# Designed miniproteins, single chains, continued (4), part 85

Each design is a single chain, and the fold is of that chain. pLDDT is the mean over its residues in the fold that is shown.

## One batch from the design tools (miniprotein)

Design m14952
Fold by ESMFold2-Fast:
Structure m14952 (fold): chain A 89 residues (1-89)
Amino acid sequence: SDKEKADKLIEEAKTKSGEEAARLYYQAGVYYMKAGDTEGAIEAFLKAIETGDKLVTARIVLQARIDYLAGDPLGKAIYEALKEKGYIV
């Protein structure tokens, strides 16, 4: 399932650092979104941002803004979480 794919990517990301960890956490967040797992998606995207990778962070923020504007409830939840954490101004 998409959730099982996301869970596997999180475990792989824990063994990595920097850009490689950011990429794996980002991919996990995308799979959690496909699975409808809002909390999993938020946690994965926050972990990706916490790696400090600027390109992955910009991609997550841009996608959250797009999904929020499109009226997707999951995208809105991710957007609000990122805004509360100060990643969206």
Scores: mean pLDDT 85

Design m14953
Fold by ESMFold2-Fast:
Structure m14953 (fold): chain A 77 residues (1-77)
Amino acid sequence: SPELEEFIEKMLENFRRALDAAVAAGLSKEDLERIARTLKRYFLKKLDELGVDPETKQRFIAELDRLYEEALARLEA
């Protein structure tokens, strides 16, 4: 649904912003990993509450993992 897609886009934007803020603040790799894991668990719980199908959930997880890898690369630069 359009509402679900908008909600997913907002979750992805919030995830990216949180990781970007952590990188800008000079946080450790361990802190970045903890932030990413905590947010990922929270978002997945929200998707479960909304009854989102496993395929949509898997695509969302893949996008979260991609954003994390990009943030990690910037942190290690």
Scores: mean pLDDT 86

Design m14954
Fold by ESMFold2-Fast:
Structure m14954 (fold): chain A 58 residues (1-58)
Amino acid sequence: SLEEALKEKGLDDETIARVLERFEQLTKDRTPEQQAAIREALLEVIKDTPVELIKRQL
């Protein structure tokens, strides 16, 4: 899951909650299929992105 990937990357619970909030806000008007596709794309970005840069986006 997105939450698990963020925890594996070393983000704290507060930062993870913020990322999940932003994801929900950005995808609120999307279909479930689009939300799943965006989540998968975000997981790939998180996997390849240094934790420092992830924190800067928050």
Scores: mean pLDDT 76

Design m14955
Fold by ESMFold2-Fast:
Structure m14955 (fold): chain A 56 residues (1-56)
Amino acid sequence: MAIKDSIVSALRSLGLSYGELLPLSNEELVQLAAQRFKSSVEEIEAALRKQGAQVP
């Protein structure tokens, strides 16, 4: 739950709609976040771990 909410919040800050993000899996959200923020999947996962969320 927490990991998905954190990623959705971050992606919405870039102008993506909540409805487009809700049906995506945690893995798809991490991949999309990495693409949109021009970061690696590992960097997104590290940020989520720092926030106390467990990452896959």
Scores: mean pLDDT 68

Design m14956
Fold by ESMFold2-Fast:
Structure m14956 (fold): chain A 80 residues (1-80)
Amino acid sequence: MIDLAAAEKGSRLDYYFALGQLLYEIGYSAEQIILGLKRDLEEGKLTKEEAIAILKGYLSKLTDEKEIKLIEDFIKEIEE
């Protein structure tokens, strides 16, 4: 992957969205995702946009109302 401009906007956020979907499929809970992303954001390992992309990807696979609410509330916390 040599095109850094594409990676920084479209393909990077698409990657993190797909990662969020994968984390759901391998069995990560909403609480585990939230804790991991809070740590990575605090340590500067992820941008807010990248974390939101992961959360939206994970959210796209959720059917449990309690977990949906946890993820939606965390997205709002990051965006505000």
Scores: mean pLDDT 79

Design m14957
Fold by ESMFold2-Fast:
Structure m14957 (fold): chain A 82 residues (1-82)
Amino acid sequence: SKKKEELIELGKAVAESLKDVKISKESAEQIGKDAVEEALEKGLSKEQAIEIAKVTVEELAKLGAISKEDAEAGIKAAEEKA
């Protein structure tokens, strides 16, 4: 859906803006949860909300703002929040 695509692009833009900031595991988990909450509030399904959170935290890891392990923790937190 257009809303899902817009939120994915927003997530990538947020990750890019944070690429030079050292993000903790706790912050990565919170970012995942916040992405899920925002997507659900906009009427997206749980599956779509988790996908948006996954894209956001994986982009942060790709840009070096968080570790791959912290990204996995963020995804798990997002799945538990959904």
Scores: mean pLDDT 80

Design m14958
Fold by ESMFold2-Fast:
Structure m14958 (fold): chain A 71 residues (1-71)
Amino acid sequence: ATATVVSSNDDLALVQVGDNPYLVDRAVIEGPAGTEGLAVDLNTGQIVKVTVLKPGPAVPGGTAEVEVKPA
């Protein structure tokens, strides 16, 4: 799925995957393909696992391809 960066700082990126906002470490989104990390689903407060399929810049308007699974 495509993750679109809404906002970021030095540590974290707020991304939209479909209609769901997630908070994830910036280094995960910018990491090489195969990078795994944790994110917070901001609608539910649940922790999810994010796998980067195609990295992208963690700046507003940037996009990455990711897979999201329950942690």
Scores: mean pLDDT 82

Design m14959
Fold by ESMFold2-Fast:
Structure m14959 (fold): chain A 101 residues (1-101)
Amino acid sequence: MSEEQKKAIKWLEEQLKKEKDPLKKKALETAIRVLERTNDPGVIAIALALAQAALKEKDPKKIEKILKALEELEETNDPVEAAKIASKYGIDPLEYLEPVF
């Protein structure tokens, strides 16, 4: 696991400790699992972007869509499939294909 990936997981764990919304907590937990499973920078970037989107979102229906995207992301190591998953749920993958760190 890369140092940047470890930093990302630690940041997500700190957000999870502060979060009170159970749906957002589940999205953060799912993002952590994606990052622990993959070493692909594209998949990492998309998972981090989705986690950040979930934290900022106020609409429970949109948070649920982000959670579903993250759950599908757990099953892929391909950045192209990850981008398709994000796009399927109405999230622009072009903003998220590059590493955040």
Scores: mean pLDDT 78

Design m14960
Fold by ESMFold2-Fast:
Structure m14960 (fold): chain A 86 residues (1-86)
Amino acid sequence: KKEEAEKALEEGNYEKTAELIAELYREGRDEEGEEIGQKLFEKSVKEKNYESLSYLYEKLSEALEERGRYEEAEQARKKAEEIKAK
């Protein structure tokens, strides 16, 4: 799964990368999700692809909420909204 997310990121499929990162968080593999998420964040900022970055935080919010991590989910949702405002 981590390898699948890394491959999607290398292929420029940021939507699939964000979805796979969210799946890592759903599985409790937070460290792997954070590592790939940081790479996606850096690429999205460099390319000014704020749509992909916003989508990442929306998917993270969903995964965190499913894990009962409501406070972190709300923070991720707020981040997505801040990015959309740019």
Scores: mean pLDDT 80

Design m14961
Fold by ESMFold2-Fast:
Structure m14961 (fold): chain A 84 residues (1-84)
Amino acid sequence: MAEEILKELREKIEKELPETEAYLRKLLADKSPEVQERAIALLREIAELLLKYHEAKLKGDEEAAAAYAARLAAAQAELEALLA
């Protein structure tokens, strides 16, 4: 069951990530290539951290889950700052 939930999350992320990357590049078209690449790197990190957070929660690893949640919040804040 845990493996099926992680599989569904991975499939959703893999399907949506390319479209989200394209949209993000469009939003940042007036920014430097370096800012665009940093934003895409943050988006990919957020996707990976989201999967790791849910895996940790399913395993009952509350310490790892808290660490991934903190990293996720930091990556989201940095991405929001780049979009401002």
Scores: mean pLDDT 80

Design m14962
Fold by ESMFold2-Fast:
Order: structure tokens, then C-alpha cells, then sequence
Structure m14962 (fold): chain A 68 residues (1-68)
């Protein structure tokens, strides 16, 4: 069973913040920028579709942040 959209968004926000802080502390500007770029792409998709992201789309974004 897939997690709820709310659970996925909370997990994504926590992960993105943690990874961003880690990247900044390590001086890894490329990783920090990659995390910001993923967030921007997510927002751009929501605007283009006129709807919130699906659970599957949020999971894909989470995987991209984890890969940074």
C-alpha cells in the first residue's frame, strides 16, 4: 500500500532539508544546487498541471533527492 500524499510530502521535506544542510556543511555546492533544482522542477510541474503532485510523482522526487 502506498503512503498518503501528506506522509510522502512530510518525508520529502524532511529529507530535502537534511540533505541540503549536509551538503552546505560539506561545502558541496553542486549537491545543494541539485536539491534546489529538484524542488523547483516539482513546483513547476504542479503549476503546469494545475494540480498537486501524485504519490508516484512525490516518490520519484524523493528518490532523486536521495540520489544526490
Amino acid sequence: MAPSTEELLEALEALALRRYIEAQEAGDDAAAKAIQDVGRAMRDRELAEGRPLSPEEIRAVTARIEAV
Scores: mean pLDDT 78

Design m14963
Fold by ESMFold2-Fast:
Structure m14963 (fold): chain A 79 residues (1-79)
Amino acid sequence: MNLKELPTEERNEILRKAVEEVLKEKGIHPSSDLLERLGLPKSEKPEEKLSLDEVNEIMAEAVELVYKKADKGELFELD
């Protein structure tokens, strides 16, 4: 499945959930700047900025997680 096949608001919500899960698994606290660049809601907390390599890894894992769930028909529950 391609993320473009999903409605924009569902894609944004799924990506937010996927990024949050990846961040939790890695023990990373997202910065407001990072969240904004990912198209996610900004954090109110002053958090450390991630390196470009970490951002790329998080996005790759988040997108891969979404694709794995979509391939199995197990997308994040939004309703």
Scores: mean pLDDT 61

Design m14964
Fold by ESMFold2-Fast:
Structure m14964 (fold): chain A 68 residues (1-68)
Amino acid sequence: KAEELKEKAEEAMEKALEAAAQGDRETARSHFEEAKKYIEELSKIDEELAKKMEESLRQVEAIAESML
């Protein structure tokens, strides 16, 4: 369901930020890829929500890079 995919994407983004805070670029990248996958699945169910999640992902990626 859309709610589950949104939650999974958000969880992956949080894990990526935690890894970035620890300087673990590889783990952060892995979690960002997981988030992208959930957002792609979400786009099949709720395209508008998926677009908002993509925007959030870009912002979170920028924050993670600033922490490294």
Scores: mean pLDDT 82

Design m14965
Fold by ESMFold2-Fast:
Structure m14965 (fold): chain A 92 residues (1-92)
Amino acid sequence: SSLIKQVRKLLAETREQVKKAIEEKDEDRVIELINDLATQIIDIMKKNNVDEDVIEKVSTLLLMVQIEARIDPSQTVDSIDRMEEEIIKLIK
């Protein structure tokens, strides 16, 4: 699926940028990257005519990662890894 490939690529690119931001202790950048990731994933899903119910479930997962990044930015890579597995299961 082209959708799965697009989502996986975006998650991998964001994960690498987040890892670097954590190493640089740039907490604001971690939050910015996660907010941008959430917006881009939802946009990709809408452009691929994904069912609204699936988009709502993915939005909830993205919101949880956004909240977790604000509480503890250092754990954001782990949050992305958990979210990726759940998102891919929903869009398969």
Scores: mean pLDDT 89

Design m14966
Fold by ESMFold2-Fast:
Structure m14966 (fold): chain A 94 residues (1-94)
Amino acid sequence: SPLDVAEARAFLRRMFEEAREMLDAGEPLEVVKEKALAALRSLLASLPHLPTEVLLQLLREVGREFLADPSLTPEQKEALRELERAMEEEVRRA
């Protein structure tokens, strides 16, 4: 539903915001990925009827928004790209 799409998008934005905060704090990428993947699994369990392709499209759109931030270091951009890839794999496995 449109409400499920809006909820998923808002959740994904919060996940990327938290990931960015953790990276800014110097947290290892492995810790950031573990936390994000756990949150993503919770989202997948809460929205079981949201189509996989819709969630993948939302993930790509939100990831693109965050990667467009000019304040990101090259290292942070690489970390967020790897995070996005890991999250896409998790969505495809569900």
Scores: mean pLDDT 85

Design m14967
Fold by ESMFold2-Fast:
Structure m14967 (fold): chain A 68 residues (1-68)
Amino acid sequence: SPMDEIDGMLDVLETVLADPRVSREQQAALLASVEATVRSLIREHKLSPDDQARVQARLAALRDRVAA
């Protein structure tokens, strides 16, 4: 399902962002790339408002981690 694809992509991103060897610049670039892909999947598959809210909450938490 589109949610399974998005959840899998966000799970991989969370794992990469937890790696202390990954630079903050690379973390920001990877986050931006994943955000662009997730935005496209949300539009293409017309995710429910509840699923969109869950995805946006996960992305917001990841953005906060990269910005800190």
Scores: mean pLDDT 84

Design m14968
Fold by ESMFold2-Fast:
Structure m14968 (fold): chain A 60 residues (1-60)
Amino acid sequence: SERLARAREIAARIVGSHAEWVVYALEENNLQFDAAKVRALLRALDVPEAQIDALVAALS
């Protein structure tokens, strides 16, 4: 999916290797971005809050 490919590119630039988890969250939620779920997931992976905020802003 072009939408998933673009989301992966954006996520990779902001959260690096954790981009695949962001893509997985989109696929599990019918390609809808669940900001709360993505924030919880990235916090569990020790991603800094500033990077999480940047990702949510980029994909919202």
Scores: mean pLDDT 80

Design m14969
Fold by ESMFold2-Fast:
Structure m14969 (fold): chain A 79 residues (1-79)
Amino acid sequence: MAALDAALAALEAAVKRAEEAAKAGDREGLLAALAEAVAAARAIAPYLPTASAEQLARLRALDAALQRTGEIAREAGLD
């Protein structure tokens, strides 16, 4: 589904930006990227019942990346 794939791509981009901001100690950049990730996740939610196993695997990988980003942010004092 084009809409779900677009939302997943947006979430992937936001998660990557959040990780980069956390590693750089950029609190404002981290908050902006996390807001984008939340918006992308909300866009994904209506499509979850029809998501393929591959799309669900991408979502699990992104959840793991967000958890890792949270740990980096905590170590940097950005929480």
Scores: mean pLDDT 81

Design m14970
Fold by ESMFold2-Fast:
Structure m14970 (fold): chain A 86 residues (1-86)
Amino acid sequence: SHMERLLALEEKRFGPEEAQEAVRVSDKAIELAKESIRTNDPEKAEEGIKLAEPHARRGHFLAEVGLAIAQITLGIIKRIEEEKKK
């Protein structure tokens, strides 16, 4: 699976404990992004960004994935609101 491959790569780079933390952070950021779409509330996506950002900055590829999904989600919500103003 894609997640198993990413986890193995993270474990090789940072060790199993940090890799598992990166998985949890990524999963939480993605869950917050999904909730943001479901509720049409940008705050959840912003929470996901704040959660994933320090781990992505450290170089955790899995946290970068979660961060990217939350950032894309926030961008889509903002674009929808801008189109309503035109």
Scores: mean pLDDT 83

Design m14971
Fold by ESMFold2-Fast:
Structure m14971 (fold): chain A 59 residues (1-59)
Amino acid sequence: PPLSPEEQAREARSAEDAAIASKTIDELMKKRGLTVPSMDELGEISQEAAEAVRKARAA
């Protein structure tokens, strides 16, 4: 079934958030020189990516 305008907006926002998070993770991994992060390192990177998404939403 077609998505409601609100559902489409939520999915579009989720896609944008995912794109921002992915770009932030890539940039953080490159900046830190990580190829394969540990679970702890991945947790730190994920938290910074989540912060970037929250900041983008607030702007």
Scores: mean pLDDT 75

Design m14972
Fold by ESMFold2-Fast:
Structure m14972 (fold): chain A 90 residues (1-90)
Amino acid sequence: SLKERGLKMLKLSLEAGKTAAENKDYDSAIMTGRQAISLAKELSKVLPQSRVDEILELLKKGIEAAENKDAETAIKYFEKAIKLVEEELK
């Protein structure tokens, strides 16, 4: 389904952002986080807007942490977003 494919693509992007932050590759964490925002916005077609907004808020905070070179905080917010996506995957 479009919902399952979209959620899996978002999860992969979030995991890539988390891995970049773990490696202190802040530029990659910011880039993949911005890609994840675009993927999350497309999920407005299949998810409640409140859930999309929650994911977007976590992504914005993760990207902001990466921009501040705060790897620990960036990892935390990417992990929170991954958990929300996993809850929607069944």
Scores: mean pLDDT 89

Design m14973
Fold by ESMFold2-Fast:
Structure m14973 (fold): chain A 86 residues (1-86)
Amino acid sequence: MSEEAVELLEKAIELLKTLDMNDENARLALLFAGAALEAAKKGDYERAIEYAELALEYLDTLDSPEAKEAKKLVEKALELLRKALE
């Protein structure tokens, strides 16, 4: 389950890198998604959840199809991270 969450966050980060990095919200979404990935790799699921939720907040401000796909991947990763804490 943690391995699937890591894979989903890695896929989301690759999509986020295709966004306009001149947009502050795109940069912040990438920053927090990267922090979530790092925390998840360390087994710090509580911090991974916190950072993934922050990434989603900034992704919600973006209207591109790539941002919408990245949002779905982060949402699925967040679901798996929350399940790992049960």
Scores: mean pLDDT 85

Design m14974
Fold by ESMFold2-Fast:
Parts: C-alpha cells; structure tokens; sequence
Structure m14974 (fold): chain A 86 residues (1-86)
C-alpha cells in the first residue's frame, strides 16, 4: 500500500492515522509519503519515529497540504517508488 499523509501541526491526528495504517496493512508492503506543510510542532519527528519503529518505508515532501499540485507530485512520487521496487 502507498499512503499520502499531510502533517498539519496536529501530532495526535498524524499518529492516529499512522497507527490505523499499521493496524490494517503489512508494514513491509507499505510506503508512506509525508507532506510537511510547515509544521511548527514535533508532529513530523513523531510520525517519522513511529514509522521507523514499525519498519515502514517513508519519504518527506515539503509543501502546502492544501495545494492540489503537491498531492499530484506526491502521488507521482509514490507510483515511481512502487515501479522502482518492482
């Protein structure tokens, strides 16, 4: 599974989403793209730590999480990552 997860200065919301991904998916077959919209909290660091602790591959992309272009770029990156792994 490839997932796109925006970080919006809500550490608990980000952690809850990552825990949901862990609960419903095999970590070895999961790739998470984190969109850092300029978080001023430890939300990004906490998300990265949780992904690392559970063996989930991830990438961080800086950008406004409300910008449709950044979501398109993140989706294209996730597709490229999947194709490179195949």
Amino acid sequence: MAAILPINDNPQGAIDRINDIIANNNPADTFVTLIDGGSTTNALADAIRLLDQNGISYRVIPGDPNDLAIYAAAANDAIAQYRAAA
Scores: mean pLDDT 68

Design m14975
Fold by ESMFold2-Fast:
Parts: C-alpha cells; sequence; structure tokens
Structure m14975 (fold): chain A 90 residues (1-90)
C-alpha cells in the first residue's frame, strides 16, 4: 500500500538523518549534507504517496510532512554554512 511504502521511505529518511547528524558532529559536513539530502528526498516521496491522506501521515509520524521537510531544510542549510566557514579557514 502507499502507507506501507511511505513507512519504508520514512525509515530510510530516519537512517540517513542519523548518519547525517553523526557526520555533522564529526565535522564531516560534505557527508552530513549528502545524508540530509537523501533523507529529504525519501521524506518528499513519502509525502507524495500519502498526499491524499495527510492526517494519516501526521498521526503515524507525529508531525505534518511539511514540518519534517522544513526541519531537514534547516539542518542542510546549517551544514552548508558550517562547510563554508571551515573551507574559508583552510
Amino acid sequence: SNVERAEELMEEAQEHAIKGAEAFEKGDYDTAIEHFEKAKAAAEEAKRLVEEAPEAFAEHYGAPAEEILAGLDRVIEAAEKKKAEVEKKK
């Protein structure tokens, strides 16, 4: 079902978000950005599959898809800014 596929995609998104956070903590901003972008892509596809039932998405994942995607956009932007700061100091 679309809900089952969305759940698989959100599991992939969560795995990538965790790996991105670990890379960010280690100062590997390129790897962090790559993982957060993959997490965002998976979450966007999950949102597309449940777009006809957005309430079911919020009920299952505890937040609307737009809030999850906005959070991922914020951590990607933060990682890009940190990368730019570090690159200027090299």
Scores: mean pLDDT 78

Design m14976
Fold by ESMFold2-Fast:
Structure m14976 (fold): chain A 61 residues (1-61)
Amino acid sequence: MTERLKNLAISLGEDLLEQAKTEKARQLAQESIEMAKRAKTRDEAVAALELVAQAMREEFA
């Protein structure tokens, strides 16, 4: 169900925003949360999760 993926992306994005030390990671996390909230399809929710993963790589690289 798309809602579960959206909720997961939002939750992970919010957790990352609390931990992020770099503005780039925060911006990517914020964008992923907004993308997840706008997502109407599974593919869009997955894209939001991919953006969260990119933000994590930026933060923890």
Scores: mean pLDDT 80

Design m14977
Fold by ESMFold2-Fast:
Structure m14977 (fold): chain A 94 residues (1-94)
Amino acid sequence: SEADIVAQLKDRALIALEYMISEEEDEEVKELLRKRKEEFAKRAETVTTVEQFLALLDELAAELRKEGREDAATFVEGLRDSLAAIAARRRAAA
């Protein structure tokens, strides 16, 4: 179901974001990324479609870029594309 696909994408995204945060060496940047992850996770609780979830990742990447976090923004963009491909495969298999 769409709900099952969205739940899997949410889980995968949160794991990937936690990994990104764990690799950050600057403690101030790490705290910023933790706050952005928490905000993202909170907003993700209310999304019901793959398209809404991917748009939320696009918003996260744009916000990180505005904050001068180019590496983090690029990571989130790559994550978004990977999850979009996973969702497409899951829909094709259903």
Scores: mean pLDDT 88

Design m14978
Fold by ESMFold2-Fast:
Structure m14978 (fold): chain A 68 residues (1-68)
Amino acid sequence: GIEKSKLSELVNYAVELNERYKLGKDQDFLEKTAAIALSERDGDIEKAKTHLVQLLSKYSGKEITLVE
């Protein structure tokens, strides 16, 4: 369904951020964090993307700068 599609998009975004910023997180961590971000933003993909960046920054101790 559409929710599964949104989660897949967020997981791919988390993987991209993990590689770009060298966060050193495994796939299970990225999938879990993406699912939490989507759930905590009631399935709103754009808000979940912003929340995911904040969660990954917090959990990695690294600053992530969003490019447009």
Scores: mean pLDDT 79

Design m14979
Fold by ESMFold2-Fast:
Structure m14979 (fold): chain A 76 residues (1-76)
Amino acid sequence: SLKEKIREFLKKRYPDLPDEVIDEIADAIVRYMEENPELKGDEKKAELLAIAAVHYMETHGLSVEEAIERLKKELE
């Protein structure tokens, strides 16, 4: 599934990131992509969205939900 691909990608790129955080990010990105049908099935875009979410979390001290909301605003 797309969620499992995002989880495996994040685990490889961010080995110190907790599994529960990886799950939250993967779920949020899958939800976002389902809300935007033009993005559905684009694994490369899912990976880029995951990287951007982690970046917002690290640079601004945001929760997963806050990072995703900021990412949505940047993609407007």
Scores: mean pLDDT 80

Design m14980
Fold by ESMFold2-Fast:
Formats: C-alpha cells, structure tokens, sequence
Structure m14980 (fold): chain A 81 residues (1-81)
C-alpha cells in the first residue's frame, strides 16, 4: 500500500508537470485496457500513439518509462477491482 501510494504521488507529479507525458501514459493505459478486452486493433492504435508521444518526450527510454508507468497503473486497477 505504501509503495502504491508513493507510485501514485510520483506519477501524479509527472503527469502535472508534463502534459505530453500524461498523454503518453494515458495512451499506453488505453492500449492495455483494449488488449484485455480483446480489441487487438484498438490496442495497436494506442500502443503506436504512446510510443510516438514517448519518443517526442526524450527517446526510447522515456517511451519505455511511460509504458511501464501505465502497466503499473493497470496492475493497481486490477487489485482494486
């Protein structure tokens, strides 16, 4: 719970300070949700958007960071459901 709260606080700060990063995380999260729902076509569209936005932020490392943040956010959502 403490690690989850720390992650949420850090993510919130990132999202507030960088609108492009927020959009990348949101796109990556939407891709994960679509993939879980079985909509592979929609998932691919959002994955592409997330990678394009992430690369604009700072290259592959930043794109990977946004995807990992979205994956962790999705895991926390599953635990709460």
Amino acid sequence: DEEEEAFAEELEKKLKSDPLYREAVEAAFAAIVAKKAGDEELAKEYEKKAKELGKKLGGEEKAEEAIKDAEKLAELGEKRA
Scores: mean pLDDT 77

Design m14981
Fold by ESMFold2-Fast:
Structure m14981 (fold): chain A 67 residues (1-67)
Amino acid sequence: SMKTVTIHGKEFTFDLNKEMTYEEVIKLFEKLTGFKYDDFDKNKKVTVSEAILDIGEAEARRRAAAA
């Protein structure tokens, strides 16, 4: 099912139950947000929902390290 998610203050619509590789999800997010994410196994298959949570945690950690 399609769901709208807010990422870095921008709204995006995804099929959250779709399985993709991290490389595919990361490339989509890098294109949409302009931020680079390198911390994931590029060949691992995940749901878009799972990848959004992982990226959100990585961003929270990055913000904490920059404070």
Scores: mean pLDDT 70

Design m14982
Fold by ESMFold2-Fast:
Structure m14982 (fold): chain A 98 residues (1-98)
Amino acid sequence: DEEVKKKIIKAAESMVAAVKEAAEAGDARYARTAVEFGTREIKELASQLSDKELSEKIIELAEEMLRRATEAIDAGDLAAAYEIVVESAKRIKEALEE
């Protein structure tokens, strides 16, 4: 599972970078697309983990992130969306490293 964990971390980091770019550009549509694609990728990779408990935890964290980030984007607060994605990515990394 080390390779799957590394891919999840890379997916989370790529999503953070894309949401940062979207927020700097003021592009709510790009921010939403970045969060949706990143969440889907993280969930697909997490489903490949042999540790079902860890898989469920990562999927739950990704779903919570998607809900909160899209809520912030819909409110026009791209800075808050970026902060949510950064914090969620940290929580995902912590769960994978424990």
Scores: mean pLDDT 89

Design m14983
Fold by ESMFold2-Fast:
Structure m14983 (fold): chain A 67 residues (1-67)
Amino acid sequence: AAPTPAQQIQELIEQFEEALRQGDFEKANEYVRQIEQILNSITDPAERRKLEAEVISRLKALFEELE
């Protein structure tokens, strides 16, 4: 079966983390843009908000790890 938006976002977050670990900020920015596009494609506002909150939580954790 095709991956769900939640699964696609999870894979992109993992790729974003790896890009940051490698210092590849251009690829990291590309993955952020792809996550944004997937979130914008979700028609259910509740599902979009849930996934957006998960992305924000993960980015905060990464930010704290880098500090």
Scores: mean pLDDT 79

Design m14984
Fold by ESMFold2-Fast:
Structure m14984 (fold): chain A 87 residues (1-87)
Amino acid sequence: KKKIEALKKVKSLLEQAKEALENGDFDTAIKYLEEARKVAKEAGLTLVANGAEKIINDLKSGKITPEEAIERIDNLIKLVDELIKKL
């Protein structure tokens, strides 16, 4: 009943995380990614939640750069858009 609202909220949070990374605000980007992961998990969006968690972990550990994290966020937004189209 509210799955599309959760998908739109996740997309908004991912866009905000991307903007924070583009502005060099790493801590704010992590907070938005953590919120997106939580919303996705609560909505049963397992692939989206796991995608956000991996970006958080790899970014915090220095395994990926902010630029690589932005690319992964863009791919996750594309996945969310495809899920919205199915509803």
Scores: mean pLDDT 86

Design m14985
Fold by ESMFold2-Fast:
Structure m14985 (fold): chain A 96 residues (1-96)
Amino acid sequence: MSMEEEEKKKEKEELIEELEELFEKALLAKLMGLPQVRDIIKRIVELLKEKGLDVEEAKELFKETKERINSKSNLSEEIQKLLEEIEEEVLRLLEE
């Protein structure tokens, strides 16, 4: 592998880790009915925009992020549905 490929892989890994943490925070806030869920979603959108990601690239990262969350927490179908709702809201705001 070239040094550039290693750097890109590291940047992608760091971004997925940040998205995982933000998605978990948004999920908990949504489960508890906290108004902070909107602010967390906005932070996710800003992070993706700062990285120059389009909707399609964001969808691929979200797939990987959700798989990591599910593998760690063995999420119920109800919780997975809440994660999908968070993803849909982020993608909607990213398209604006």
Scores: mean pLDDT 77

Design m14986
Fold by ESMFold2-Fast:
Structure m14986 (fold): chain A 69 residues (1-69)
Amino acid sequence: MELAEKVVEIIKKQGKKYVSSSELRKILESLGFKPSDELFTRAYYETSGRPGLMNIDEAESVVLRLLKE
């Protein structure tokens, strides 16, 4: 819960409407969370169902899914 809120705040502070998978991973790593490529990819595709850019709500959903794994 708290990690997802911090991720959302960082994206908002950057003035971004969308983030790439690599940008989201860098934000997570800056907060001390380093998911494996497998776990991140699974959470991403279960949330968005597509490659590319995530909006803020999709990024939050990926983080929440990672916290359940």
Scores: mean pLDDT 76

Design m14987
Fold by ESMFold2-Fast:
Structure m14987 (fold): chain A 62 residues (1-62)
Amino acid sequence: SAAREARAAAIVARALGLAETAERLTGVPATVEVEITEDSVHVKLTAGDKVLEEVVPLDATG
């Protein structure tokens, strides 16, 4: 579904923005790992000793 792909892309874009902010605040490179499943996007952002994990539902509309 185009809507599902657009939602996943928006989630990834937000994670990349957070990584840029984290790099500015910590002074170390930030990495983003993304795992896209059937129903969700798992995002792991690592900046130095800080790790943020988020699971975002893609909402299969019933």
Scores: mean pLDDT 77

